# Designs tried in a protein design run: designed miniproteins, single chains, continued (4). Part 90

Each design is a single chain, and the fold is of that chain. pLDDT is the mean over its residues in the fold that is shown.

## One batch from the design tools (miniprotein)

Design m15122
Fold by ESMFold2-Fast:
Structure m15122 (fold): chain A 90 residues (1-90)
Amino acid sequence: MLSKKEKIANLIVAAGIQGVAATLDPSSAPGAIQTAEKAMELAKEYGDKEGARALARVLRNVATSAREQGLDDVAAKFEELAKKAEEIAK
C-alpha cells in the first residue's frame, strides 16, 4: 500500500499533468481541479506542509500557463486552489 507521502506526491504529479491538459482543453479543467482538491485534502489531513507547498507551486504554474493561453477563467480557478494550498502549507 502507498504511504501517505507517496499518495500525496502521486496526486500532486497527477494534478500537474491534468492541469496542463486543461490549458489545452478547458473541458478537462473540472477533473484537474478534483485531483488537486483531493491532494489538498490529504495534505491537510496528514499535516504534509511540504506536499501542500509543492502542490501550490504546481497549481501556480498551471494558472500562469492557462493565462498565457487566454484561459482567464481556468487560470482564476487554479490561482484560487494555489492560495488554499499555500494556507495549508503554513
Scores: mean pLDDT 84

Design m15123
Fold by ESMFold2-Fast:
Structure m15123 (fold): chain A 78 residues (1-78)
Amino acid sequence: MEEELLKQAEELKLFLNSVLPDSSPRRKKWTQQLDQLIQELEQLKKENSSKYEEKLKQLQDYLEQLRNDLLRFGLNPA
């Protein structure tokens, strides 16, 4: 599950980088949010925190939301 979510996050970041220019405020915002969630997840994993599973769920929910947002803007990550 974790490895699958991290792979999906990496694939979405690569997709954003391929379809939106570096100057895009949306690309910066979406990439920053993904990076923040991943960093928080890695920190909780290192701390062996009980909040780790909750953060995995937050990452999963954000990935789903981001895919829906991309579709709304006519961008299909296919």
Scores: mean pLDDT 79

Design m15124
Fold by ESMFold2-Fast:
Structure m15124 (fold): chain A 65 residues (1-65)
Amino acid sequence: DEKIKKLIEEASKISQKLGLPPSKDIFDIELNLALTQMMYTISKDPEYKKAVEELQKILDELKKL
């Protein structure tokens, strides 16, 4: 499904900007979300907080499909 592929690509771009590996599926996105949340807890950098919110929105959209 093309819509699912686009959402996965968007999540991969967010993760790659943070130095994380690209996501191939929903499970990779969930893992990267958890890692980003951990990085925010350690660093308290608002850039990680924004990435958590963006990845969560993508996951919520994928779950509605």
Scores: mean pLDDT 84

Design m15125
Fold by ESMFold2-Fast:
Structure m15125 (fold): chain A 106 residues (1-106)
Amino acid sequence: GEEEARRAEEAAKEAAKAAKEAAKEGTEEAGKRAIEAGGRAGLEAVRAAQSGDREEAIRAARAVLKGAAEGSEAAKKSGNQKGALYGEIAAGIAAVGGGAALAAAL
């Protein structure tokens, strides 16, 4: 419901931020944080879809997919090959979770 959607929106913001940091820094530590944040965002969107509130589930999935898109754009602009890789992996994980959540909400 609303609480699950709110958690997914906050997780999406953290995932986008972590992906942007990983893309910029290119460190294993930043990459690990971004991947973990992306996974959390996807999981929270799926939990929102399971809550039975369709409008909140769609809102949660949309927030996670938006965060994933922002992370992917940061990865494409990265001047560091490892940063680009970490950013894309993290964004991809969030996008898979967000996409699955959207499909489940429909």
Scores: mean pLDDT 87

Design m15126
Fold by ESMFold2-Fast:
Structure m15126 (fold): chain A 79 residues (1-79)
Amino acid sequence: SESVKEVGRKLGELAEALGLRAAFGDSTDPFDVGVQEVHIAAELAARFSDANGRTHPPEELLPLLEEIRELANKNLPSL
């Protein structure tokens, strides 16, 4: 769906900010978007987690993460 493509584009922006490869813009497959989401979440946890397992992303990424969260909440419950 178009909403899944929009989530994919925002995940691509986050991947670029993290220095990861971004390939989400051309994928129309919701499964590919989901796989990239899990991969990016694992990288955020690996780079920015504290001793208690809480993830503390850099301040610059917080608005983008919030936007992705709102888009995902709008689209994923419809699956």
Scores: mean pLDDT 65

Design m15127
Fold by ESMFold2-Fast:
Structure m15127 (fold): chain A 89 residues (1-89)
Amino acid sequence: LPAPVFSAMTQAQIDAILAAARALGKEAAGATLAAGAQYTAQGNYQAAIDHLFENGTDLVDEITGKLSEEERKKIIEEALKQEEEYLKL
């Protein structure tokens, strides 16, 4: 429920989904990412997250539908750890 963690997680969720779709090389995923990027550009991060998780392509829906809450959390944590590693002095 901590607001600072929630805000950080929102950005990391978008980045993790973008990285996953890019790694999969799926054209349909690219269209979903473009729509999510539009919400992000508007500063509406929650709508971008909701779009990518709920209203994604069939591939995104299949991935999110088959992944447990715990698995999705692990992907986000992994992305955050990589960012922290790159920012270390």
Scores: mean pLDDT 49

Design m15128
Fold by ESMFold2-Fast:
Structure m15128 (fold): chain A 65 residues (1-65)
Amino acid sequence: GPPPSAAEMEAQIAADRAAATTEEDRQLLDWVVNGFTEEQIAWLETVYHAARELVEAAEELVRRG
């Protein structure tokens, strides 16, 4: 089927907010709904590259012994 419309996503988010009983759950939903800032995206790309290098190093260690 087609992807959900903005209105359908807003309705789902409202339902998820109504189901969220803790401040942590509501903050998490706000963070997801508002998306990442350009600065946060750039930081995540940096972390992703560092994590990829660590994974490759771990795979190399497994390969060697």
Scores: mean pLDDT 66

Design m15129
Fold by ESMFold2-Fast:
Structure m15129 (fold): chain A 91 residues (1-91)
Amino acid sequence: MKEELLKISELLRQQSKKYKDAGYDDLAKALDLVSKAYELASQGKLKEASKLLRKAGKTLSDYLKSLGRDDGAKEVKEELEKEAKKLEEKA
């Protein structure tokens, strides 16, 4: 479990750097927040991880709204809120 969360965190951090280099700063920021959330979850800091997932959801939602994707904005926010709630239930 811990090793899997750390691998996901590392992959998301690499993906964040790629999007940042490509000029997708808001998307890169959201992926960095998700990466940090999984790193904290691997350390048992589930409440802190949950807070970062909610922040990532807001960042992604705002970005998608700026592109006129209100449907996608609501969907990603709800999905990350759902994942955050699962982490809080395990804490």
Scores: mean pLDDT 80

Design m15130
Fold by ESMFold2-Fast:
Formats: structure tokens, C-alpha cells, sequence
Structure m15130 (fold): chain A 82 residues (1-82)
């Protein structure tokens, strides 16, 4: 409804920020850091967050998909090791 426009605009600005690619890259770099430490659950979660940001903003669907695949792979690694 028209009364929800301010809330929807605020949510979109918070969700996308001014740099959704940089936000996604930040999570992926965090995921890489966790992977180097053998922390596959945290790595999976970080890659999933990066993927979700791109999907939510309709940005680079292939990159979003690649991050989602990496998240799933690291989740499988965490399941085998746990």
C-alpha cells in the first residue's frame, strides 16, 4: 500500500546498501578466510550470505549461483567432518 512505501524503501536501501557487490565480496572473503582455517560451516554460511545478497538484488546470477554451489560443497564438508 502507499503507506508502506517508506518502509519498503528503507528495507531496500538496507538490504542492497549502496554497494551490494562489495557487501557480497566481503562475505565471500570471510568465507575464504574460514575455509583456510578449516571452518567449513562458517565458510558455507558466509558464501550463502554473499549468494543471497546477489540473488536478492538481481545482480550477476551466475556469480550468485557459483557462491551457492560453494556454500553447498562446504556444507557437505562440514557434515562429513561433524
Amino acid sequence: SPGDDHLRRGQRLRDSGRDPLGSSDHFVLSGDHYFQQGKFTQSSDSYQQGSDILFKNGIDPKKAFDYDVNSGMYYIMSSIMG
Scores: mean pLDDT 74

Design m15131
Fold by ESMFold2-Fast:
Structure m15131 (fold): chain A 78 residues (1-78)
Amino acid sequence: KEKIEELLEKANRLAREALAKLDPRFAALPDVPLSLGQVEGGVRAAEAGAEKTGDEEVKKLAEEARRYIEEAEKLEKE
């Protein structure tokens, strides 16, 4: 349970960092309870931003966040 929360927190932080690099307004998003769906939405937005901008740093952040989401999904299904 705590391991899933830790993975979601890491994914959320990386996704927010990537999005804030694209638009500072994303850094001001309110803290919401971490759920897989909420964090996955942020990661998807970061991935779309990386694709549109070609920013290698944003791409790396989005890819790392995706890995944490995938690990959290595996643990949640167990």
Scores: mean pLDDT 73

Design m15132
Fold by ESMFold2-Fast:
Structure m15132 (fold): chain A 124 residues (1-124)
Amino acid sequence: MSLEEYEKELMLEILEKLLSPEVKELAPLMIKPLSEEFLKANPDALDIIPNPISVETIKEKVLSGEIKTLDELKEQLDLMVENYLRLFPPGSPEELQTEQFKEFADKLLKEAEKKLKEIKELLK
């Protein structure tokens, strides 16, 4: 396996964990693109987040090769979290869900970065 292929597999492993049934239940709004029902209820949503992004959208970008590194994956996940924190008022259930999602995603990214570093040292 190439180092590039290994990094892609690490990103896909993170995304599969973020797409788990437990995470989908915890943070359903972050999994798929914003629904038409949500946009009808929140007509200003696209003014607040003009470039909406979801975990499924990020996964497609990793599969296509548009996202090539763990750093680029982190940037897209951080942007998604920032967008959702802008949509919801302080103290809302959705803000808590977004914060819990971020904590879990950051943990997975840190673990993957450690694995990638260890493999880079072994392949020298």
Scores: mean pLDDT 80

Design m15133
Fold by ESMFold2-Fast:
Structure m15133 (fold): chain A 83 residues (1-83)
Amino acid sequence: MTAELQAEARRRARELFETLPREELTERLLEAVRREGEALGLSEEEIAEAEEEVRKASEDDEALLKMLETLELRELIEAARAA
């Protein structure tokens, strides 16, 4: 159920945002984007573009929080599909 997964993703994203330094949150997102891009067979150029979006988002609290929510939601969906 997408709404329940979204609520849990928002909770996790907010917890990370409140507990970790911005630099660590940015590194976490960059690492996740790299791993996901490699798993999907994206080109180095596509992965670099996604990394640049993460760096831009790291300058804005709302954008950073939204990216964290998206990452956590994706992890929850992947875990649910693997179960």
Scores: mean pLDDT 79

Design m15134
Fold by ESMFold2-Fast:
Structure m15134 (fold): chain A 73 residues (1-73)
Amino acid sequence: SERERLEREFEEALRRYDPERDLARLTPRDVEIARAIIKKYGGPSVENVKLYSLLTGKSLRLALAALLHVAAQ
């Protein structure tokens, strides 16, 4: 299912998350969108990662990287 796929992608992205590498791929706009999602809907979750990807057209991995970056601040 789509949810099982998103949960698997979330787990893999979380395991492979490398702040030095992944943060270098984020633009200021990516960070602002992630900040808005976290402020309104809470921390990095499968639902919020999907929402970020839907709004930006970016991959689930980049979506998770942006949300994790903001959540750590």
Scores: mean pLDDT 75

Design m15135
Fold by ESMFold2-Fast:
Structure m15135 (fold): chain A 78 residues (1-78)
Amino acid sequence: MKKLNEKVKELFKEVTDKDYLTEGEIAIALRRLLEKYGLLDPEDPSIVDASGTKLGEILGKDKATFDEIFKKIEENME
């Protein structure tokens, strides 16, 4: 399990109240966040458009694959 840093905790607070997440729980929380905001591209569901969202601000880019976002979130956890 990895501890959520302040930025990731603020991002995930709408989908989980946990301070520590497993890799599987991170994937579930990220999927729920993407579904809640409708951020999946309808023509290519592997692409996430996070432009204008808190997720995009935390990642430092507007478009990414789910796997790229997941990996970057993992790298930013304590």
Scores: mean pLDDT 70

Design m15136
Fold by ESMFold2-Fast:
Structure m15136 (fold): chain A 65 residues (1-65)
Amino acid sequence: MKVDLVSGDGKLLGTFDSEQAAKDYLAKVYGGDPSDLAVEMFGDRDAISNVATETPYPLAYLVPA
């Protein structure tokens, strides 16, 4: 149930108790609405993306902790 949140550069941002907690953290960091963030597959990994932007890269990757 715990997840590690890893940046695109491979830096560990934190360990969270759930995907929702990781989303809430990223929304706080970016000053955005959590509803603009989605968990989606990026290759074979789960990632959090901002669906309001057209960037081809996720904000961070989710790794089972």
Scores: mean pLDDT 71

Design m15137
Fold by ESMFold2-Fast:
Order: sequence, then C-alpha cells, then structure tokens
Structure m15137 (fold): chain A 70 residues (1-70)
Amino acid sequence: GAEEAAARASEAGRAFREAVEAGDKEKAQTYAKELAEAARELERSGDVAAARTALHELRQGLKEAGLEFP
C-alpha cells in the first residue's frame, strides 16, 4: 500500500542521493529505478503529493549525475 511505497521511496531516495554525491553512476542508476517504481506505486495509491516529490528528487539527481530517466 501507500505506506510501504512511501518507506521504499524514502530508502531508495536516500541511497540514490548518496550514490549521486559519491559519483557512483551505477548505484545511482539502480536506486533511480527503485525510486521511480516507488513513485509509481505512490501515484497508483493516490498519494500524488508524495509521488511528485519523489519524481522531482529523482529528476534533479539524474541531471546532476548525467543519467537517463528510467
């Protein structure tokens, strides 16, 4: 449900940020996919605000890392 998706988004978002800051593009891409999946689950669960926040953080981090959107 939304609670599980929110927890997953928080974990993936934190790991994604750490990977981007460390310059680890492989880990950043892996966690970006997890964050995108969690955002989709949040959107399907009706938590549009949380989904928008997760997607915004994802897009910003991908730009900084020079990676493609999953």
Scores: mean pLDDT 81

Design m15138
Fold by ESMFold2-Fast:
Structure m15138 (fold): chain A 69 residues (1-69)
Amino acid sequence: MEDPEEGARILVEQLRSADPVTRDNAVRAVGLLAPEGREPVRQAIEEALKTETDPVAIENLRRALEALG
């Protein structure tokens, strides 16, 4: 069943991963989201950016926002 909030949380965790491959895959997955999934993911990324202090994680979260358009 559709759970955009759960999917958004998982994607944000992957974007913040210490593994570069996981982060790159998460950015691509964000770019492939159906329109109904984009807004929950955008909101989750914006919330994560408010508290994130790791420059690499911040860069990947910003790249994901760009992929959303």
Scores: mean pLDDT 77

Design m15139
Fold by ESMFold2-Fast:
Structure m15139 (fold): chain A 75 residues (1-75)
Amino acid sequence: MLLLQAGVLGAEGRYREAIDLLVEAAKEDPSLRNVPLLAGLAFEAQGRTEEAKYAYEKALELGVKEAEEKLKELG
């Protein structure tokens, strides 16, 4: 449910709201903790640096260590 809603928000250009829903999904299901990191990678690939940084910060809060390196790369 939350992942589908995040997809809809992303399609509408409501990126931060989409990222927030991915974070809520990861809090409910720890197996989804890497989803905000993947969203950050997707935003970075599209040149959406601010959204990528926001997603990486949220992934790091969830304990995803790989997000720390990505935040350092973005400066």
Scores: mean pLDDT 78

Design m15140
Fold by ESMFold2-Fast:
Structure m15140 (fold): chain A 69 residues (1-69)
Amino acid sequence: SELEKLKKEIDKDSEEFKKKFLEKYEEYKKKGIKLSDEEILELQIKIFEETAKSPLLKKVLKLIKEALK
């Protein structure tokens, strides 16, 4: 089904996001850098931009950016 295809694309991008976010967060932690809530949100958005490969998730990201204006 179409919904199952979308779910698989989202799940895959989500797993890549989690992995990359954890790697970046651990890098900051190792350097003793404490991120603010705003900096954490900016990092999450940046990594989502890098990991959102499906056209659907790229559209979702665009909507999120529009909502944050």
Scores: mean pLDDT 78

Design m15141
Fold by ESMFold2-Fast:
Structure m15141 (fold): chain A 73 residues (1-73)
Amino acid sequence: GPLSREQAREAAELAAAGDLEGAARVIAESTGLSRSTALAIAWGGYQLRDEPLEVQAEMVERGATDAVNRGAA
């Protein structure tokens, strides 16, 4: 997908820590998605902050892939 697992993990860690702007920046810079779309994905990651990091990263990666496939970049 447009976001690697390592980039998704970084974004998930930032989102879980409450740094939604930092998470959104990683997503946007890696995928070309708009800031608003990247923030929505980061917020999704934050909602899963009590889940294992691998689950959070998978959801961020899937969110980014889905957004790119819909032409939200």
Scores: mean pLDDT 84

Design m15142
Fold by ESMFold2-Fast:
Structure m15142 (fold): chain A 87 residues (1-87)
Amino acid sequence: SLDERMAEIKAKLEELVKTSKHPEIQQLAREALDFLDQSTDPLEAVRAVLGAARRIEELARKYNDPETVKKAREVIELAEQALAELE
């Protein structure tokens, strides 16, 4: 369900904030979490999360951090699934 996907997205973003050693990645994950918590538009919130997760994946690849790449890809897949249900 959408609610289950949104809960899993939030959990994975929270894990990125806790486990990432890169301040820029931690900041992007925090901003995505804040947007999810504050947004009244679920479609806009999911699109913002998708954008942030794609940027996190790019940075993780640049930093040669395969664990963070995997986590970012999981967020991307969940966000794309949520988007398909909202559109």
Scores: mean pLDDT 85

Design m15143
Fold by ESMFold2-Fast:
Structure m15143 (fold): chain A 81 residues (1-81)
Amino acid sequence: MEEVKEKKKKILMEKMGKSEEEAELAVEDPEAFYAVSTAEVLMKDWPEEEREEVKERLRKLMLEKDYEGVEELLKEMQEKR
């Protein structure tokens, strides 16, 4: 399963601007990875300024392991689409 974990880390690092440590933590927690991937899909066509704001909020929640806050953020993003 090394390829799957590396793929997930690459997405987190390249698309979300996560550090390797942050990406590795998210890979060890499937819920966190799912939330990050969902956020990227939801904001794919959003203005860059809004995307950067959401990425920063998501980064802080991920570092704190606040998965409830991540779910709230994803719900807000769903409502804006």
Scores: mean pLDDT 68

Design m15144
Fold by ESMFold2-Fast:
Structure m15144 (fold): chain A 77 residues (1-77)
Amino acid sequence: MEELKKKLEEFLKNKEEIIKKAKEEFRQQVLGETAYNQLVLGLPGPYSLEDVERGLEKIEKDIEEEAERLKKEVEEL
């Protein structure tokens, strides 16, 4: 029981870093695909600003939802 609580606390402590890393990875992917399309293919790029914003919001939401799910599992024990 103490071990599960410790794991949750470690996850919550690292949650900000996990979100930051996931958002940075998404930004790098968007930049790479946009640069390839614009510089190599002469296309406007695969993502709009709204698509990028939605992607970043989803990443944060998904990680927050996972944290809440884990909290519930610990509380129900």
Scores: mean pLDDT 71

Design m15145
Fold by ESMFold2-Fast:
Structure m15145 (fold): chain A 70 residues (1-70)
Amino acid sequence: GSFEDGRRAAEERRELLARGISAAELPAGELSPEVKEITREIAEKLREIGDKLDAGLAAGDWEAALKAMK
């Protein structure tokens, strides 16, 4: 059914999001303070989206999980 397909898509997008978080948190070189600040903001926003996605998946609601990816 569409629920299984939606859940699988949400899981795949969660995995891509996790990779995005890792990229945003790439270790410093001597980054400028401005770049470090921007990187932290991006990482925090991506984590918040990931948390919402995880909550949706845990509730068995793939629609909520997909909505979290917006």
Scores: mean pLDDT 62

Design m15146
Fold by ESMFold2-Fast:
Structure m15146 (fold): chain A 57 residues (1-57)
Amino acid sequence: VTLEQLVEAARKAADINSELAKQYEKEKDKGITEKYNFYKKSVEAARDLAEAAEKAL
């Protein structure tokens, strides 16, 4: 089902962005703050999308 595939894709995107955010957070003190903030916002957006899709399913 297409909706199920979209939910799974959104979850995978959220997981990948979450891992990237954690990786860049460790390097934040070395001046990678802008990159960390960018990924943090991406993670939040992907998570919100996944939750909205699950409620629609």
Scores: mean pLDDT 68

Design m15147
Fold by ESMFold2-Fast:
Structure m15147 (fold): chain A 65 residues (1-65)
Amino acid sequence: SSMALYAAQRIKRIEETVKDQKLVEEAKARIEELLATSRSGEEMLDGLFEIYEWIAKKVLELNKA
């Protein structure tokens, strides 16, 4: 489906931009769960924004001196 392809592309982008491998694997799992449970494109987008916010928070924590 188009949503599955979009999810795969988002995962690949996260793998390319996020350097912490554990965070990448956790983000992948969250996106895969979101794809499995989302009932619409809108639900998927809302869930992706929440996942991105979580990633941003974790990256900031990892970069804290």
Scores: mean pLDDT 81

Design m15148
Fold by ESMFold2-Fast:
Structure m15148 (fold): chain A 101 residues (1-101)
Amino acid sequence: GEEAARGAEEAARGAEHAAEVAERGGDASRRSGAAVRAVGGAVDALLGGRKSGDPEAERGAEEAARGARRAALGASRGDGERARRGAEEARRGAERAREAA
């Protein structure tokens, strides 16, 4: 539980930052940096989820990782709407992982 919740929270934070940068029309360098951070958060969520041993916490972490990857892709492309959808998905995944912890 707890490791999955921490990883998912990092994914949600990275995804939110990626969405904010994309929505504000950040340049390619800023958007790429935000995308890299969101991908890092997705990795942390997957690793934390696998270590948790709790299937519900693992599912929440996987949802947060998918959202963060979507936010990263949106940010890298300058697609603020896609990045925002990814951030919302990552937030829901983090909430699920936290409730299971």
Scores: mean pLDDT 88

Design m15149
Fold by ESMFold2-Fast:
Structure m15149 (fold): chain A 87 residues (1-87)
Amino acid sequence: MSPAQQELLALLRELQAAHPDNPYVQGSAQLAIRELDPSRDPVAVLEGVIALLEALAAHARSQGDEATAAALERARDRVRALLAEER
């Protein structure tokens, strides 16, 4: 697995650890972890996870869960920083 994908995995595990009692954050992080694939281009994996976290955050906000949306948006911004380092 690339260094970027390893850092992404660590970031997603940190997201889960920070929100142990939030099932939506737990499920969102687990969905993002499933996007990790050592055979894929790391840039494509990071871009896919960014899009996924944005969609999940938008859904949480549509349900009135601003705290969950903000947590997922912060995780998305950290993944964007990892993507900038790969480019």
Scores: mean pLDDT 86

Design m15150
Fold by ESMFold2-Fast:
Structure m15150 (fold): chain A 78 residues (1-78)
Amino acid sequence: SAPSEEERRAAREQAVAHIVALYEAGDRALAVGMLRELGREELKLGRPDWAARAFEAADRLEAGELDGEGIRALLLAP
């Protein structure tokens, strides 16, 4: 069965915290990779809107056009 919305929100909050910490530590490449993995997971769970946000965050972070607050805004907004 699909995970609950509460379980997915908690998983995204945990993933975003780790991704932001990696970015702030200077490991942008790993942070981008984790965002893309999050997007693939959301697609597998039938959540294309959340997948799109994760892929957008990855692309913008890779381009140097996103910071930690921007990642949080894209992936933790309602």
Scores: mean pLDDT 85

Design m15151
Fold by ESMFold2-Fast:
Structure m15151 (fold): chain A 95 residues (1-95)
Amino acid sequence: ELDEILKKIAEITGAPVSKVREELASTADLDEQQADIDALEANWEKNLERGKKHVEKAAKEDGLDREELEKKREEVAKKTKELAALVKKYIELQK
């Protein structure tokens, strides 16, 4: 159900469902939305690798807690992947 997908996106982003609906509806080109998701999935491993290097640099050079930075990075990665999957389902329902 479309409303179920919008509610899940709203919960992850912290935005109200009405705002999520408006933002997704403003991108009228479904092929462009699909291309963005495909690009995210194709570059996922490269983006994860960059994130790990950023955490290592911040911990080593800036003296920040490596464990805390890694935990935050993993949470962001999980949310991004979940959002991508929900947007993909939204696109399929609009076709």
Scores: mean pLDDT 73

Design m15152
Fold by ESMFold2-Fast:
Structure m15152 (fold): chain A 87 residues (1-87)
Amino acid sequence: SMAAELEALLARIEALLERLGVDESVRASLLAFARESLENAELALAFLEASELTRELGVEPPEQEIPEENSVAAQLELVKKVIEALK
């Protein structure tokens, strides 16, 4: 079921957030965004996996303009738009 697939993605996201040492408030915001839909959960997971890989390789991620709202959800929406533009 879609609910079971979403819960599996959320579990992977939670494990990755724990490994990356993300602050509780940021973790809560990212999980809230991911819980909205399977697409959001997949985007959040891809973003976190890219962040882990970048950290592991010792390179800095590309700079992005910070949205006016200065929220994690707004940042993830920006990432989603960038990913869609690259397809």
Scores: mean pLDDT 64

Design m15153
Fold by ESMFold2-Fast:
Structure m15153 (fold): chain A 90 residues (1-90)
Amino acid sequence: RVEELVERARELGERATEHARRALEAAAAGDEAAAAEHLERVREAEREFQAIAEEVRDDPEALERVRRAALEPLVAAAEELNALLEEALA
C-alpha cells in the first residue's frame, strides 16, 4: 500500500510539474485564462497529495518517501521552469 501511495505521489508530482510548465508558457504568451486553468490543475494535484500525506502522517519514513516522489519531477524540471518563469516575468 505504501508503495502504491509513493507511485501515486510521483504521478501527482509529474502532473503538477507539467501544468506548472504550461501555466508559465501561457503567462509568457499573455494568455491569463489558460495560465489560471493550469494553475488550478496544480492546486488540484496539491490537494490530492495532501490527502496522501495525511494518510501516512503517522509514518515518518512513508511520509518522507511520498514527499520525495512528489518533488522529484519538480526538481528534475527546476532549470526549465526557472527559465520559463523568467520569460513570463519579462
Scores: mean pLDDT 84

Design m15154
Fold by ESMFold2-Fast:
Formats: structure tokens, C-alpha cells, sequence
Structure m15154 (fold): chain A 97 residues (1-97)
């Protein structure tokens, strides 16, 4: 099931040394919610309207930032300051040393 796939993914993250900032069970529920949001925006990703594309990019950035915050990779202030997928990409390059 998708829940079992999420549980395995979280286990792999913990084995890589990530420490969750929230309980594992809460992260599992949040990942299910994020997957639902991703499925809801999936048809919008094919829409060539620039405003729709900007909405999709912002929503993807929000989901990725929430996951990074839960994984302890960013602070609340850093999450607040990153608004786009492009800004997130630059941040990820910086944290890789």
C-alpha cells in the first residue's frame, strides 16, 4: 500500500541519518496529505497558462519546504524566506557544501 511505501521511505531517511522534527506517525500522515495535493495539481502541470504554472511551482515549493523542515534540513525562518522552486534549488546546492 502507499502507506507501507511511505513507512519504508521514512525508514530509509532515518538510516541516512535524518532526524525528524515531528513524530514519525505525524510525518506519515503529512506525506499522505502532500501526495493527495500533488495528485490534485498533476493535471494543472499540463496547463500552459503562465499563472497556472506559477501556482503549480509555488505549491511544489511549499510541499518540498515542509518536508525539508520536518527532516531538520531548514529552519522556520529559512522556510519563510524560500518562495520558489528556483530558490529551493539554490538552497539545496548551498547545503551540499
Amino acid sequence: SIREEIEEAIKELEELGYKLTIPKEEFEEKLLEYLKELEEIKPLAANPDPKVQEFVKKKLAEILLEIMYILGLITEEEKKNIKTVEELSEYLKKVQS
Scores: mean pLDDT 77

Design m15155
Fold by ESMFold2-Fast:
Structure m15155 (fold): chain A 68 residues (1-68)
Amino acid sequence: HHHHMEQERRRRLEREVENARKQIDAFAASLPDPELAKSYREMMEKALDRIREAREAGKAPVGGAPYK
């Protein structure tokens, strides 16, 4: 019974999402075409949201051997 471990994973997910947003924003800002930048940000934001929801719902693997 390790409720703390589950909460810790959610906090780490929050940080990962925040870091990803920063990188997405920086990359999008570096794109020459504003339409591409907007499309990229929109796509990445939706992808992050889905990844976050899937991990929070426990559908994504929770830490483990990285060999595969």
Scores: mean pLDDT 70

Design m15156
Fold by ESMFold2-Fast:
Structure m15156 (fold): chain A 71 residues (1-71)
Amino acid sequence: SSISKQIADILEKDGKELLEEAKRLSEEEGLPLIVALELLLHEKYGFSPSELSQGYDAIVKQLKKLQERYG
């Protein structure tokens, strides 16, 4: 979907910085890493909860790739 492509593009381009910020937020707030990343996508890029739900598989796939590459 268009939403999944937008999320994948963002995480490919800005993923290292977003992963670092998501890890910090996850640790500080006691949230699962994926929830922290979803909150950042909402706050910084304006994705709604519905759009994040539609793009969830793309978020999971890209998060795994980012953790393998930068974690």
Scores: mean pLDDT 87

Design m15157
Fold by ESMFold2-Fast:
Structure m15157 (fold): chain A 61 residues (1-61)
Amino acid sequence: MSLEERLERIVREVVEEHPDADIGTLLKALVDKLREEGITDPAAFQRAARLALEEYEKRKK
């Protein structure tokens, strides 16, 4: 699995686990999950945060 595929999976899992969370709570949970999975690169965090924001907006509508 590529890093991009792994980030997409992590983002989806976090959003599914926190369906009623505000964006700030969602991003905090995402950061915690990324670190748990051993991802510490700032560029990966930025990419995952962008994916989470897009997923959050799609589900809210």
Scores: mean pLDDT 78

